# Designed miniproteins, single chains, continued (3): the designs that were tried, part 32

Each design is a single chain, and the fold is of that chain. pLDDT is the mean over its residues in the fold that is shown.

## One batch from the design tools (miniprotein)

Design m9161
Fold by ESMFold2-Fast:
Structure m9161 (fold): chain A 72 residues (1-72)
Amino acid sequence: GAAAEEAARLIEEAREALRAGDVETAIRLLQKAKELYPEIAPELDKAIQLLREGRLAGALSALEEALRVAKA
């Protein structure tokens, strides 16, 4: 539905922010995605935690899982 599609768009924007080194923007976008599509909140919470720990590769993997769920 529209909420899942918008959440997926925000996750893609967060991934681009991370590639640019903008972790704060990425976290804000992921928090907005959680509010729009709560079904992916556990996957996004994991990604946000990994970002706060500086674990970028792990966070990107968690975002790929969140996208898989949102696009299912």
Scores: mean pLDDT 86

Design m9162
Fold by ESMFold2-Fast:
Structure m9162 (fold): chain A 98 residues (1-98)
Amino acid sequence: MKPDFKEIEATLYYMNGILALKYGDYDTAIKYFEKAIELAPDSRLGADAYILLGEAYLKKGDVEKAIEYFERAISLAERLGDEVTLQRAKELLEKAKK
């Protein structure tokens, strides 16, 4: 496949989002994951970024937004046939609805 510069850039934002999330900077993590999704919306990375957006919103106490992003991750993972990401998103959605 030809190199996709948007995928490379999306990966960098995604990785920085993970670091921000681990550091407890949830607002910065959200911005980085949103940028990753903008650059690679219909990708496995995009589905994973939706999951981490949901987790970041849960850490901020915004359960409603977390549910929205987990549902987006489910829809994208189903379209991509990514069973591992699909199951993880479903489990997180179920936990968030409690």
Scores: mean pLDDT 85

Design m9165
Fold by ESMFold2-Fast:
Structure m9165 (fold): chain A 114 residues (1-114)
Amino acid sequence: DEIVRHVRELARRLKLSKVTENTAIDYAVKHNVFLPEVVLRFLDALDEALKDRSTPVDDKVDALLAAFPELDTPEVRAALRAYIEARLNGDLGNMPDAFDALVDALLAAVNAAA
């Protein structure tokens, strides 16, 4: 599968976490899409940011998008906030949909910047 190979090659080169690699593969296969490097780097930074339980959600959103200004759209901000809130609240039922919505918004931001 070329889609799986693409994510694995980028994960190896970018030294992504196994969590990021696996979630990226699941999304890419489900949606039959090649994820750009900037989206994979963002998702890895997000996974690291979620390990910090003391920083407020809005401050995490601001810090992440300050590091990835090319992805800073209103749609990404809204989807990112919703996903972080779902993760922090343990909302397992809504997390897959919130993750898909976030990646959809990230891909739209990349396409708009191209």
Scores: mean pLDDT 84

Design m9166
Fold by ESMFold2-Fast:
Structure m9166 (fold): chain A 80 residues (1-80)
Amino acid sequence: SKELEERYRELLFREVELTLEIMKLSVEIQELKRKMKTADEETRKKLEEEIKRLEKRKEELAEEAREVAEEAERLLEELK
């Protein structure tokens, strides 16, 4: 089905988009963790809270990526 092929393509593009966002967040988290090593106590608390926020966002995107990947796999099984 052409409709299933188009939907599969849309899911692949979404998966790429989510992967790029997750990688960006991973880099930002690592940069903040490096800053924590040399920061004062007050700055460390602020950085820790920002890291927690970004880690939560990363987890949410990872869950969406899993759902998108599962849907793509199901559609691939229907395509012949």
Scores: mean pLDDT 87

Design m9167
Fold by ESMFold2-Fast:
Structure m9167 (fold): chain A 66 residues (1-66)
Amino acid sequence: GMREELLRLIGEILRLIGEQIDLERELKKAKEEGDEETAKKLEEKIKEIERKIEELLKEMDELESL
């Protein structure tokens, strides 16, 4: 049902947020170490995760509209 689907989406969002936190920690370390190439790569990965979270949040909003 809708509630089961909502819980699944929440679970996926929480997992992605966890990945984002890990990448942001690595990004901070890369910036502190002056590793510009690694920092740029991590920023791109963080943006991809942010996009995925936005898509899942949109799916949740659409489910709540039903």
Scores: mean pLDDT 84

Design m9168
Fold by ESMFold2-Fast:
Structure m9168 (fold): chain A 73 residues (1-73)
Amino acid sequence: MKKALELFKKGVEAYEAGDYETATKLFEEAIKLAPNSLVAAGALMYIAKVYRLQGDEEKAEEYLKKSLEIARS
């Protein structure tokens, strides 16, 4: 659990720095370690934000829905 949260925090730092490639990789690692957690929900939401910035609205919505599904469970 601690490692997934640490990866998530590093992903957020990379996202805020504009390093979307590193951010996405860190978020994917956090999801793999804790797939049905609030950390995974947060990571999926940030991946959705990256897709929106890239103009991929369909992928952004897909990842946002996955995040909300976990957060509601």
Scores: mean pLDDT 84

Design m9169
Fold by ESMFold2-Fast:
Structure m9169 (fold): chain A 83 residues (1-83)
Amino acid sequence: MFEITPEVLEAAREAVEAARAYIAEHESTLGEAARREAMEMMVERLVAAGVPEELARLAATLALVMGASPENALRFAVTALET
């Protein structure tokens, strides 16, 4: 199973911060498209940090749609994929 290392957690914190900044900057102009783009950016950053794409996409959804913290988004995504 995937292990949440300190490096992965740091990458997730940075990815969430960047994605949320993108949404804040572009949501008034792009609406839902800003959230889709931010989600893809977050997935790309997490995959670059060694996170499997399926887990990265679930974590991005939990953080950007559900408002979960980076730590909780990763932990919930791992738990969901362990079943």
Scores: mean pLDDT 81

Design m9170
Fold by ESMFold2-Fast:
Structure m9170 (fold): chain A 72 residues (1-72)
Amino acid sequence: AEEEAEKLFREGVKLLYAGKFEEAIKKFEEAIKINPDSWLTPGAYYQIANAYDVLGKPKLAEEYRKKAEELE
């Protein structure tokens, strides 16, 4: 489970660098779903928040940032 979550997280990061923000969000959401207790999960929430900021959705970005903070 952890190895699969790490792979999905890495794929999400690659998509962010490629400017594919909505696809990146889906990969990060899949990583969280596979292992919600992963050490990567707070980071995944922060990356989703950053992607939403770029997509012009600041309210969603704030929501995901709050989720990341609650897990730290």
Scores: mean pLDDT 81

Design m9171
Fold by ESMFold2-Fast:
Structure m9171 (fold): chain A 90 residues (1-90)
Amino acid sequence: SMVDNSISVADNLISSGNNSLTSAQNSTNTSQSIQLVNNSITTYQSAVNTMQLQVDLYPNDSVLQNKYNDYQSQYTQNTQQGNQIIQSYS
Protein backbone atom coordinates (compact mmCIF):
# COMPACT_ATOMS: atom_id res chain seq x y z
CA SER A 1 0.00 0.00 0.00
CA MET A 2 1.03 3.66 -0.25
CA VAL A 3 1.13 3.84 3.57
CA ASP A 4 3.38 0.76 3.85
CA ASN A 5 5.65 2.09 1.08
CA SER A 6 5.90 5.51 2.79
CA ILE A 7 6.77 3.88 6.13
CA SER A 8 9.42 1.68 4.46
CA VAL A 9 10.98 4.71 2.68
CA ALA A 10 10.91 6.79 5.89
CA ASP A 11 12.49 3.96 7.94
CA ASN A 12 15.30 3.69 5.37
CA LEU A 13 15.82 7.47 5.47
CA ILE A 14 15.98 7.46 9.31
CA SER A 15 18.57 4.65 9.18
CA SER A 16 20.63 6.55 6.57
CA GLY A 17 20.46 9.72 8.67
CA ASN A 18 21.60 7.83 11.77
CA ASN A 19 24.54 6.32 9.85
CA SER A 20 25.60 9.77 8.55
CA LEU A 21 25.37 11.29 12.05
CA THR A 22 27.46 8.44 13.53
CA SER A 23 30.04 8.92 10.74
CA ALA A 24 30.12 12.67 11.52
CA GLN A 25 30.83 11.94 15.21
CA ASN A 26 33.67 9.55 14.27
CA SER A 27 35.22 11.79 11.58
CA THR A 28 38.56 13.49 12.30
CA ASN A 29 38.05 15.81 9.30
CA THR A 30 36.05 18.97 10.15
CA SER A 31 34.75 19.60 6.60
CA GLN A 32 33.69 15.95 6.19
CA SER A 33 31.98 15.99 9.62
CA ILE A 34 30.01 19.16 8.76
CA GLN A 35 28.93 17.69 5.40
CA LEU A 36 27.81 14.44 7.08
CA VAL A 37 25.78 16.39 9.68
CA ASN A 38 24.08 18.45 6.93
CA ASN A 39 23.33 15.26 4.96
CA SER A 40 21.89 13.65 8.12
CA ILE A 41 19.59 16.63 8.87
CA THR A 42 18.34 16.75 5.27
CA THR A 43 17.71 12.97 5.32
CA TYR A 44 15.73 13.15 8.60
CA GLN A 45 13.65 16.02 7.19
CA SER A 46 12.91 13.91 4.08
CA ALA A 47 11.71 11.03 6.30
CA VAL A 48 9.22 13.31 8.11
CA ASN A 49 8.07 14.87 4.80
CA THR A 50 7.53 11.41 3.25
CA MET A 51 5.02 10.59 6.01
CA GLN A 52 3.17 13.93 6.13
CA LEU A 53 0.59 13.24 3.40
CA GLN A 54 -0.30 9.78 4.79
CA VAL A 55 -0.64 11.17 8.34
CA ASP A 56 -2.99 13.89 7.05
CA LEU A 57 -5.09 11.34 5.09
CA TYR A 58 -5.40 8.86 8.02
CA PRO A 59 -5.76 10.92 11.24
CA ASN A 60 -7.38 7.99 13.12
CA ASP A 61 -4.62 5.48 12.28
CA SER A 62 -2.87 5.30 15.68
CA VAL A 63 0.01 3.14 14.34
CA LEU A 64 0.74 5.65 11.56
CA GLN A 65 0.40 8.65 13.93
CA ASN A 66 2.74 7.06 16.50
CA LYS A 67 5.31 6.25 13.78
CA TYR A 68 5.17 9.85 12.53
CA ASN A 69 5.59 11.21 16.09
CA ASP A 70 8.64 8.95 16.53
CA TYR A 71 10.17 10.26 13.25
CA GLN A 72 9.50 13.87 14.36
CA SER A 73 11.22 13.21 17.72
CA GLN A 74 14.23 11.62 16.01
CA TYR A 75 14.43 14.53 13.55
CA THR A 76 14.38 17.08 16.41
CA GLN A 77 16.83 15.25 18.70
CA ASN A 78 19.32 14.27 15.99
CA THR A 79 19.23 17.76 14.40
CA GLN A 80 20.12 19.23 17.82
CA GLN A 81 22.95 16.69 18.20
CA GLY A 82 24.23 17.45 14.69
CA ASN A 83 24.20 21.21 15.36
CA GLN A 84 26.20 20.60 18.56
CA ILE A 85 28.81 18.69 16.51
CA ILE A 86 29.10 21.64 14.06
CA GLN A 87 29.31 24.16 16.94
CA SER A 88 32.13 22.14 18.55
CA TYR A 89 34.32 23.12 15.54
CA SER A 90 33.66 26.84 15.99
Scores: mean pLDDT 84

Design m9172
Fold by ESMFold2-Fast:
Structure m9172 (fold): chain A 65 residues (1-65)
Amino acid sequence: LEEKLKEHEEKILEEMRELEREFIEVGKAAEKLSPEDRQRAMNEMGEKLRELMEKSAAELKAIEA
C-alpha cells in the first residue's frame, strides 16, 4: 500500500512539475498576447490541473481500497 502510494505521489509530482513548466512557457508567450487571450490560456491550464487532481484523488482511493 505505502509503496503504491509513494509511486502515485511521485508520478503526480512529476506531472505537476511538467504542468508548471508549461505555465512558464505560456507565461512567456502570453507577454505578446492580449490580456483576454492570456486569461483564456491560464484558465485552460487551470482546468488541466483540476482534472489531474481529480484523477489523482480517484486513483488514490482505489489504492486505499
Scores: mean pLDDT 75

Design m9173
Fold by ESMFold2-Fast:
Structure m9173 (fold): chain A 86 residues (1-86)
Amino acid sequence: MKELAEKAVELANEAAKLAIKEADTAEKGAAAAVAAIGAGAAAWFGAPAEEARRAGEAAARAAEAAGSKEGAEKAREAGELAEKAG
C-alpha cells in the first residue's frame, strides 16, 4: 500500500519535471507541474481512490496541453497507482 503511494509520488514528480522541461511556455509548464504535484499529494495523503485517479487524469491533461506527452503518461500512471493504494 505505502509502496504504491510512494511510487505514485515518484511518477508525479517525474511528470512535473517533464512538464517544466518540455512545455511550450513557462506558464503551461508551471500549470502542468502544479497539477502533477497535486496528484502526488493526493496519493501521499491517502485521498479516496476515485479522487486520486481524477487528480492524475487532470495532471495528464495539463501536461498534454503543455506539450509533454511523456509527462502526461507518467501523470496517468501516478493516478492509477494512487487508486490501487487506496
Scores: mean pLDDT 78

Design m9174
Fold by ESMFold2-Fast:
Parts: sequence; C-alpha cells; structure tokens
Structure m9174 (fold): chain A 66 residues (1-66)
Amino acid sequence: SRARLLEERKRVARLTAEALRRIGELIDLRLKKELEDLSEEERRELEERERELERELERLLKEIRE
C-alpha cells in the first residue's frame, strides 16, 4: 500500500539524515586533526571519537540496508 511505502521512506530518510550528521562530524574531526596543532593526548581523544563515529555510521548503514 502507499501508506506502507511512505512509512518505509520516512524511516530510510531519518536513518540517512542520521548517517549524514555522523559523516559531517567525522569530516570536521579529520579536518581538525589535519589543520590544528594538537597534543598527543588531544589526538588520542579525537581518534577514539572517530572510531565511535565510524561504528555508529556502520550500524546506521546496516539498518538502511535491512
């Protein structure tokens, strides 16, 4: 039915928006690592956050495929 298709489109749109937000954060983080003079401690914190964002993005992309 058209209603079921619309619900599925809304679900995919929400997950896609979440994935795009994570991608934006990841880009900002990578630019910060490249452009700013960071301490070793600050770099480790950013790399930990990058790994967290990558895991969250992988989860969202899997949900979109399902």
Scores: mean pLDDT 83

Design m9175
Fold by ESMFold2-Fast:
Structure m9175 (fold): chain A 100 residues (1-100)
Amino acid sequence: MEEQKEEIKKIIEETLEELEKTPKAEERAEIALKTAEELLKNPVLSEEEKKYLKELIERIEEELKRVEEYKDSDVTKYAAAKLRLIGEVEDFKLFLKKLL
């Protein structure tokens, strides 16, 4: 368990650094999704933490799909989806910080 806690801390710290240097919302979402999948495989997370993380993944995936859907068709819907995607990734960052 101690080794797994140190592994989670390293994953979180590396992810937060990668997000800080990544300005594009779609790329930030991809980083968040990859980290979330890795965290879900770790047995140290509680059932409540895993449930909330799954909810965050679904929200990020939904808005990322909307961004891709509207990027070349509807500027207003694209902008709205992008703002929501930014918000979902920020909620994910807050979740990561609480795990530290």
Scores: mean pLDDT 84

Design m9176
Fold by ESMFold2-Fast:
Structure m9176 (fold): chain A 73 residues (1-73)
Amino acid sequence: MAEEKLGEFLSEILRKEAVEHPQPVTLEENIEFLKRLIEYLEELKKTSDPEFQEVLDRAIEILKEEIENLKKA
């Protein structure tokens, strides 16, 4: 019973975030790599000067667009 409820809950989350796109593992790994890179840039942004923060914001936006393009491929 508890296992079924956990399975349904997990399936709903995965469906919403990833399972909606039935992709090969390599594609998921590439998307995860880009997400980690975005996280790295956001951390770098915290200690950067305002001008460089703007550059990092643009880079993060481009990486997010790349993730969306990979999901469509």
Scores: mean pLDDT 67

Design m9177
Fold by ESMFold2-Fast:
Structure m9177 (fold): chain A 69 residues (1-69)
Amino acid sequence: SLPSEEEIRANALLIQAAVDYVIAKKSKDPEVKEEAIKRLEQLRDEARALGHDDVAAFIEEMLKEVKEK
């Protein structure tokens, strides 16, 4: 069985978030890290706007980890 369009969109958001999460965690360049965090915030907000609250919550946890000093 194929995933629905909504499932494909949710999975695409998660894949994009995973890439930016890795950049935010591993980058030593503060500007690159800040841009990755900004993209994660945008992806979280997009997931919420689309009704993917579970995806948004998962991205919020990623944000908490990368903002931890």
Scores: mean pLDDT 83

Design m9178
Fold by ESMFold2-Fast:
Structure m9178 (fold): chain A 58 residues (1-58)
Amino acid sequence: MTPEMEELRKRLQELLERLTAKTKELLATGDPAVAKEVFELAKEISKLLAEMEKLAAS
């Protein structure tokens, strides 16, 4: 595995942990501000996965 892929995997793990924590908070509170944070984290994860796919395809 390339060093770049390993760094992307670490960042993905961090984002997934944050998404899990924020999703639990959203389910507990129903707060629209927390829902926005969950959505932003999901977008970051999608962008990171696209970068990982491009790196793997190259």
Scores: mean pLDDT 82

Design m9179
Fold by ESMFold2-Fast:
Structure m9179 (fold): chain A 109 residues (1-109)
Amino acid sequence: HMQEVEFVGKVKVKADKPMKVKVTLNARLSAAAGGEDATSQKEAEVEPGENEIEVTVRVRTARPLQAGDKLALSITVEVDDGKKYSFTKTVTLTPDTTRVEAEAEVEVK
C-alpha cells in the first residue's frame, strides 16, 4: 500500500500595506521512496502588520517509509510586484512520519 506524508508550510508575512501574495509549496520524496513531486498554491490578501498563511501539500510513497528517506521542501512567496522569496529545507523521514511542518518569514515592501 502507499503511505502519505503531509507537508504544512506556515508563512509569516510582515507587510506595510495591503497586498496580494501567492504561496507555492513543493515537496519531493527521495527516489528510493518513489520520488513523487507535489505542488500546492494559495493566494491570500495580506493586511498591514503580521499575517500567517498556511498551505498544505501531500506526497504519496511508492513503498512504506524507511529510516533515512528524505523529503525536499520548498516554499516560494510571490508578491504583486513580481518579487519572489524562496526557502528550501530537506527533512529526514522515519517509518512513522505522516506530517512535516516548515516555517518561513518574509517582509514585503
Scores: mean pLDDT 83

Design m9180
Fold by ESMFold2-Fast:
Structure m9180 (fold): chain A 66 residues (1-66)
Amino acid sequence: GDIDNNINTVNNLNNKADDLDKQADEAFKTSVPMGMKLRAESDKLRTEADNLKNDTTNKMNNIINS
């Protein structure tokens, strides 16, 4: 399957989340609502990354331990 593609996608989602957290930190200096919005977007990406990572890991373990 697309296991390698899923791993790359997880890494990309986490990198985007890290960038959004950094943007949120800067945004909080001038606007609490903007900072909160960026942090929520980061949280959403981390949740998507975690779900994809868990699914991919389960698929890999199933193949290896068949």
Scores: mean pLDDT 83

Design m9181
Fold by ESMFold2-Fast:
Structure m9181 (fold): chain A 95 residues (1-95)
Amino acid sequence: MEEIKKLLEEARKIVEEMRQILADFRAGKITPEEAEARFRELRSKFYEILDKITKLLREKGLINDQEVVDEVSRILDEFTAVERELLAQIEKAKA
């Protein structure tokens, strides 16, 4: 259980780092190229963490734990929303 909690916290931290990239990009503090590079690194780390969470849930017999599944879904929805916004802003800046 503690391992799953740590991975969920790491996933939430990545979402916050994604929000910071978006904020810095909107403020003109970073280039589109820098924002895209940082985003690619965070996306890779995020999906690696989700894969680890899924494996642990299966190993612990918790894959049907609605509280944990709902939390993973919320974090994924938040990540996807920030990703969509960041990519749209980068594409607009390159146009």
Scores: mean pLDDT 83

Design m9182
Fold by ESMFold2-Fast:
Structure m9182 (fold): chain A 81 residues (1-81)
Amino acid sequence: DVGRRILLALDGAIEAAKRGNTELVERYIDDLERLAKELKDPELQKAVRETIAKMREALSRGEDPVPILEEGKKKVEELLK
């Protein structure tokens, strides 16, 4: 299930971000981009892509990505219900 794999990647990214492991967060973003291409639901794909874009912007500015990841996870969970 692609949706479940996306949730696992988001959880991994949140944990990496909480530990300050920016390199691992970037790898999870790459995983999320790959998984987003496999999604058939356009609303779910949009939510994942928007989360990725906000994450990249936050990381480029040295901002805490955890709130963005947690919000993205909530949106994905709601769309998967």
Scores: mean pLDDT 85

Design m9183
Fold by ESMFold2-Fast:
Structure m9183 (fold): chain A 80 residues (1-80)
Amino acid sequence: APLSPQQLLQQFQTALETLRRLAETARAQGDRESLALLGDELDTLIEQMEKQLPSFDPETQKQAQQLIQELRRLRDELAA
């Protein structure tokens, strides 16, 4: 297997942190095109996490659900 569930969660967490940083920069610059692209990337990441969710153990599912909520919050912030 290429990645463990814990490694997958770590990669998703890193992606969230990167997307947050890029979103803050794009907002500061008024870069609407970058904000739209980041929104698309967030939607893709959320979909990928939701597809993986049933394959995780219950404790890992709780962590993944928290990350999905954080991703959705960031997406909603990009729309504001």
Scores: mean pLDDT 82

Design m9184
Fold by ESMFold2-Fast:
Structure m9184 (fold): chain A 58 residues (1-58)
Amino acid sequence: MKELKKEEIIDFLKEMAPTMPDEEREKLAEEIVKDIKEGKVSDPELQAFLTALKTWKE
């Protein structure tokens, strides 16, 4: 998802893992954005996360 912004990932992580510290949430969001840019979307774990995020955004 080329249109996916770090802020959208952070918002989704707040819903899925509300107990996660803000610093860890931001770091995870940065890693996800990096993995998407590097084309690692074929990773089953990343693909499952992106599918869940898309469902949540609907």
Scores: mean pLDDT 73

Design m9186
Fold by ESMFold2-Fast:
Structure m9186 (fold): chain A 82 residues (1-82)
Amino acid sequence: SLAELEERLAALEAELLAVLARAEAAGRVTEEELARMEALVAEIRRVTEELLKVASPERQTLALARLAAAEGGLLLARRRAA
């Protein structure tokens, strides 16, 4: 259902935010943190694609903005990974 997809997306975003917050506090990204962020962003993309099939135009816009934020976080993390 739409509600289940939105709940799943929120849970994935919370996990991604937690990894990003730890990496930022440490001033570096570990290989394990980067791999987890990549897996989380891939799953966020999959859930977003399912949301786009059933969501209203307003919710589609919000879902795409959330995906862009998640992908942006991963891009910055990749730049910090040594």
Scores: mean pLDDT 86

Design m9187
Fold by ESMFold2-Fast:
Structure m9187 (fold): chain A 61 residues (1-61)
Amino acid sequence: SAEELTRKGVELLIEGRYDEAVRYFRQALELDPDHEPARLILASALYLAGRVEEAQRVLAE
């Protein structure tokens, strides 16, 4: 589920595994594009990974 993928992504984010966390958050949004918590945390993970333009794109959508 989108919720389970988001939870796994959060665990990876806490561990500093930012690129892996981004992959899980993207999968969560693929399953539920309207899941606002996943969108916001994806943007945060992208910022932490140094992928600023991708983070801005996610927030603009």
Scores: mean pLDDT 80

Design m9188
Fold by ESMFold2-Fast:
Structure m9188 (fold): chain A 90 residues (1-90)
Amino acid sequence: VREEMVERLRERVDEFIAKLKDPKLQEIARKATDEVIRAILEEGLSLPQAITLAANVAYELGKKYGIPLEEISRVMQELLRILREVAAEA
């Protein structure tokens, strides 16, 4: 059940990432998604806790790569939408 949810999440996130034109935004979205999956599966954290950790990763990478906060916020909002849809289907 959890493995099927992770597969669906990766598929939907990969579709979203493919629509991003900036390779740095693609990397940020991938790493934020990996952090959500890690936090839930390895640490047993709740979805809100996993989202907080993913947001920290996205923000730190955004600063390192010189990406505006507004662009990081848009990527995170879309990722949160995908996470909510996958969770509702589980």
Scores: mean pLDDT 79

Design m9189
Fold by ESMFold2-Fast:
Structure m9189 (fold): chain A 64 residues (1-64)
Amino acid sequence: MVYYKVTFPRPITPEDLIALLKVPGVIGYQLLSPTEVLIITDKENEALKKEVERLGGKAEEVPP
């Protein structure tokens, strides 16, 4: 499993969460703050990184 800390320069909207959760290989999430969410994937996920960039955020791989 791979953990991504996703950070936005603005508050996360429900639409942002829906878009991220629709990415194949995403198995879970945890809200950390209004601008940060932890996304859990089964393996390293380039589609998640691209979706985060499309939404104007950044994704950083973090320890579990």
Scores: mean pLDDT 84

Design m9190
Fold by ESMFold2-Fast:
Structure m9190 (fold): chain A 60 residues (1-60)
Amino acid sequence: APQIARALAYVPKTSPDELALREGDLVRILEEVDDDFVLAQSLSTGETGLVPKRYLEVLS
């Protein structure tokens, strides 16, 4: 089942495949890519991209 997570801090977009987030933004985790990154979708914008796992708090 897809998990919902919250951004713990500002996450900058440093490449085209990344997702920029503000602190408190909610994302749906679509896939765990590796030990450091997930593929996520912003619930506010619908955009998808890579996010470092360390910036996310999984809510459910």
Scores: mean pLDDT 82

Design m9191
Fold by ESMFold2-Fast:
Structure m9191 (fold): chain A 73 residues (1-73)
Amino acid sequence: SEHVERLQRDPESLAEAAEEALKQGKYEEAYKLAKEAVELDPTNKEALLILAKVLKKMGKEEEAKEYEKKAKE
């Protein structure tokens, strides 16, 4: 089994944390977590969708649509 202790977070864990922060209304925290997840893996559809959802909640509709498009590829 893979070691559970890591110095840096993986995109899946970051996307999950971003979703939890978003559910709590912590949009700035959710944005930071989702952005980090996308930076680690720009092809991760879940991370892209969470980032788009966070951006939409923050009023960044145009940027949110670009990440939604990337997630559909």
Scores: mean pLDDT 77

Design m9192
Fold by ESMFold2-Fast:
Formats: sequence, structure tokens, C-alpha cells
Structure m9192 (fold): chain A 57 residues (1-57)
Amino acid sequence: SEELKKKLLEAIAKVLDAIGDIYEAEKEGDEEKLAEAKKELEKAKKELEEIEKKIEE
């Protein structure tokens, strides 16, 4: 469905944003910012996996 495709693209965008935040935090040596970015990545990955499962059903 078009709705699921839109949600998939949004979830992919969130994963990419979190990866970018991790990269910047590692570059800055900010361990607190890095920990927060890793948490956001895990949340985004879970959202992506849930959407992928709905598409595969």
C-alpha cells in the first residue's frame, strides 16, 4: 500500500539521521551524545523492522 511505502521511507530517513548523529558524536568525542544517538538508531531500526514485516505479510 502507498501508506506503508510512505512509512517505510520515513523509517529509512530516521535510520540515516541517527547514523549521521552517531558519526558526528564520534567525530566530536562526545560519549553522552553518542549514547543518545545509538538509542535513537535502535528505535528507528525497530520501527523499520515492524514496517518491513507488514509489507512482507
Scores: mean pLDDT 82

Design m9193
Fold by ESMFold2-Fast:
Parts: structure tokens; C-alpha cells; sequence
Structure m9193 (fold): chain A 71 residues (1-71)
């Protein structure tokens, strides 16, 4: 939904601050768990979460933008 897209965009903004990367990854995992499309989105969210925890915000953004296209 449009609301889910805005939440993902806000999580990406939060992740730009290194102190908030783990919080952003946790919020993303929670959003994924609550999504009605969780099975379809799982590979993209898993890769985005892994990238965020590794500090690779650009890779996380790429996978989340693909997920947003499917929402």
C-alpha cells in the first residue's frame, strides 16, 4: 500500500545514521512480518536487512525499492 511505501522510505532515512541502522533493520523485519505479501517480499527484505546490518545502505535501498514496486 501507499502507507507501507512511506514507512519503508522513512526506515531508509533512519538507516542513513549509523547509530540507527540496527533499529532500522528491526523495524524493517517487523514491517515484513506484518505484510500480506510477506512470502513474495521475503527474499528482498532478507537481503535488505542483511545489507543494513553490514552498513551497506545503498544495497539495502536497491532491494527495498524493488520491494516498494511490488507493494
Amino acid sequence: SETDKKILENILKLAEDPENREVAATMLAMLYALSPKKEELKPLFDKAIDALRAGDVETAKKYLEEAIKKL
Scores: mean pLDDT 75

Design m9194
Fold by ESMFold2-Fast:
Structure m9194 (fold): chain A 70 residues (1-70)
Amino acid sequence: SLVEELEEVARRALELGDNKGAAEALNKLGEELARRGKLEEAIEAYKKALELDPSYEKARENLKKVEEKK
């Protein structure tokens, strides 16, 4: 599934020390989870992306939008 693929991409990026790539994969994972109505899991994915890249504006915007829907 796309969720499993994005989780694998994030794990591999972290293994390579690619925090930016891992953050991008986690942001995409959050977007897919939000699309499926899994808002709590989407919030966790966006927060993890921001832990890895605190300057990731897109993830911060996505987090705000999902939190407003709860």
Scores: mean pLDDT 85

Design m9195
Fold by ESMFold2-Fast:
Structure m9195 (fold): chain A 85 residues (1-85)
Amino acid sequence: PILEVVRRELEEAKKAAEKGDLEKAYELASRAAWALEVAAPHSPHSEQLRQAAEKARKAAEAAKKGDKEKAIRYLEEAIRILEEA
């Protein structure tokens, strides 16, 4: 299912950020955010998916700016939201 794929992408983005690979973290977080935005209107959990997309987008922005700590925090928040959906 798409949510399982997105969760894996967010987990890989977090691992990339933890290793200092912020370029990979940016790519994976951006892709996950887009997938969540596309899925949200068609899901009974649309609010949670939109919140997760927003956190993934903020993680991508933090990674692009070189802010490893903020990127990791936003990725953790996105993952948590999806686990609670």
Scores: mean pLDDT 85

Design m9196
Fold by ESMFold2-Fast:
Structure m9196 (fold): chain A 69 residues (1-69)
Amino acid sequence: SRVRRLVLRSTAANIRSIGAELDGDEEAARLFKEAGRLYAEAAEAAERGDLERAEELEERARRLEEEAL
């Protein structure tokens, strides 16, 4: 399901944030943490049936992950 995919993306982003913190990359850690938050909010929007909001939040999260590279 879309909700499950977004929850898994949120978890993955949070794990990447922890990895960046351990590497001393505070900027990457911040960006991955924010992406995780947005994926979690997208999952909640999808659960409510607000698919347009879920898509918007998912796209914002993906852009933050790209910035963290």
Scores: mean pLDDT 89

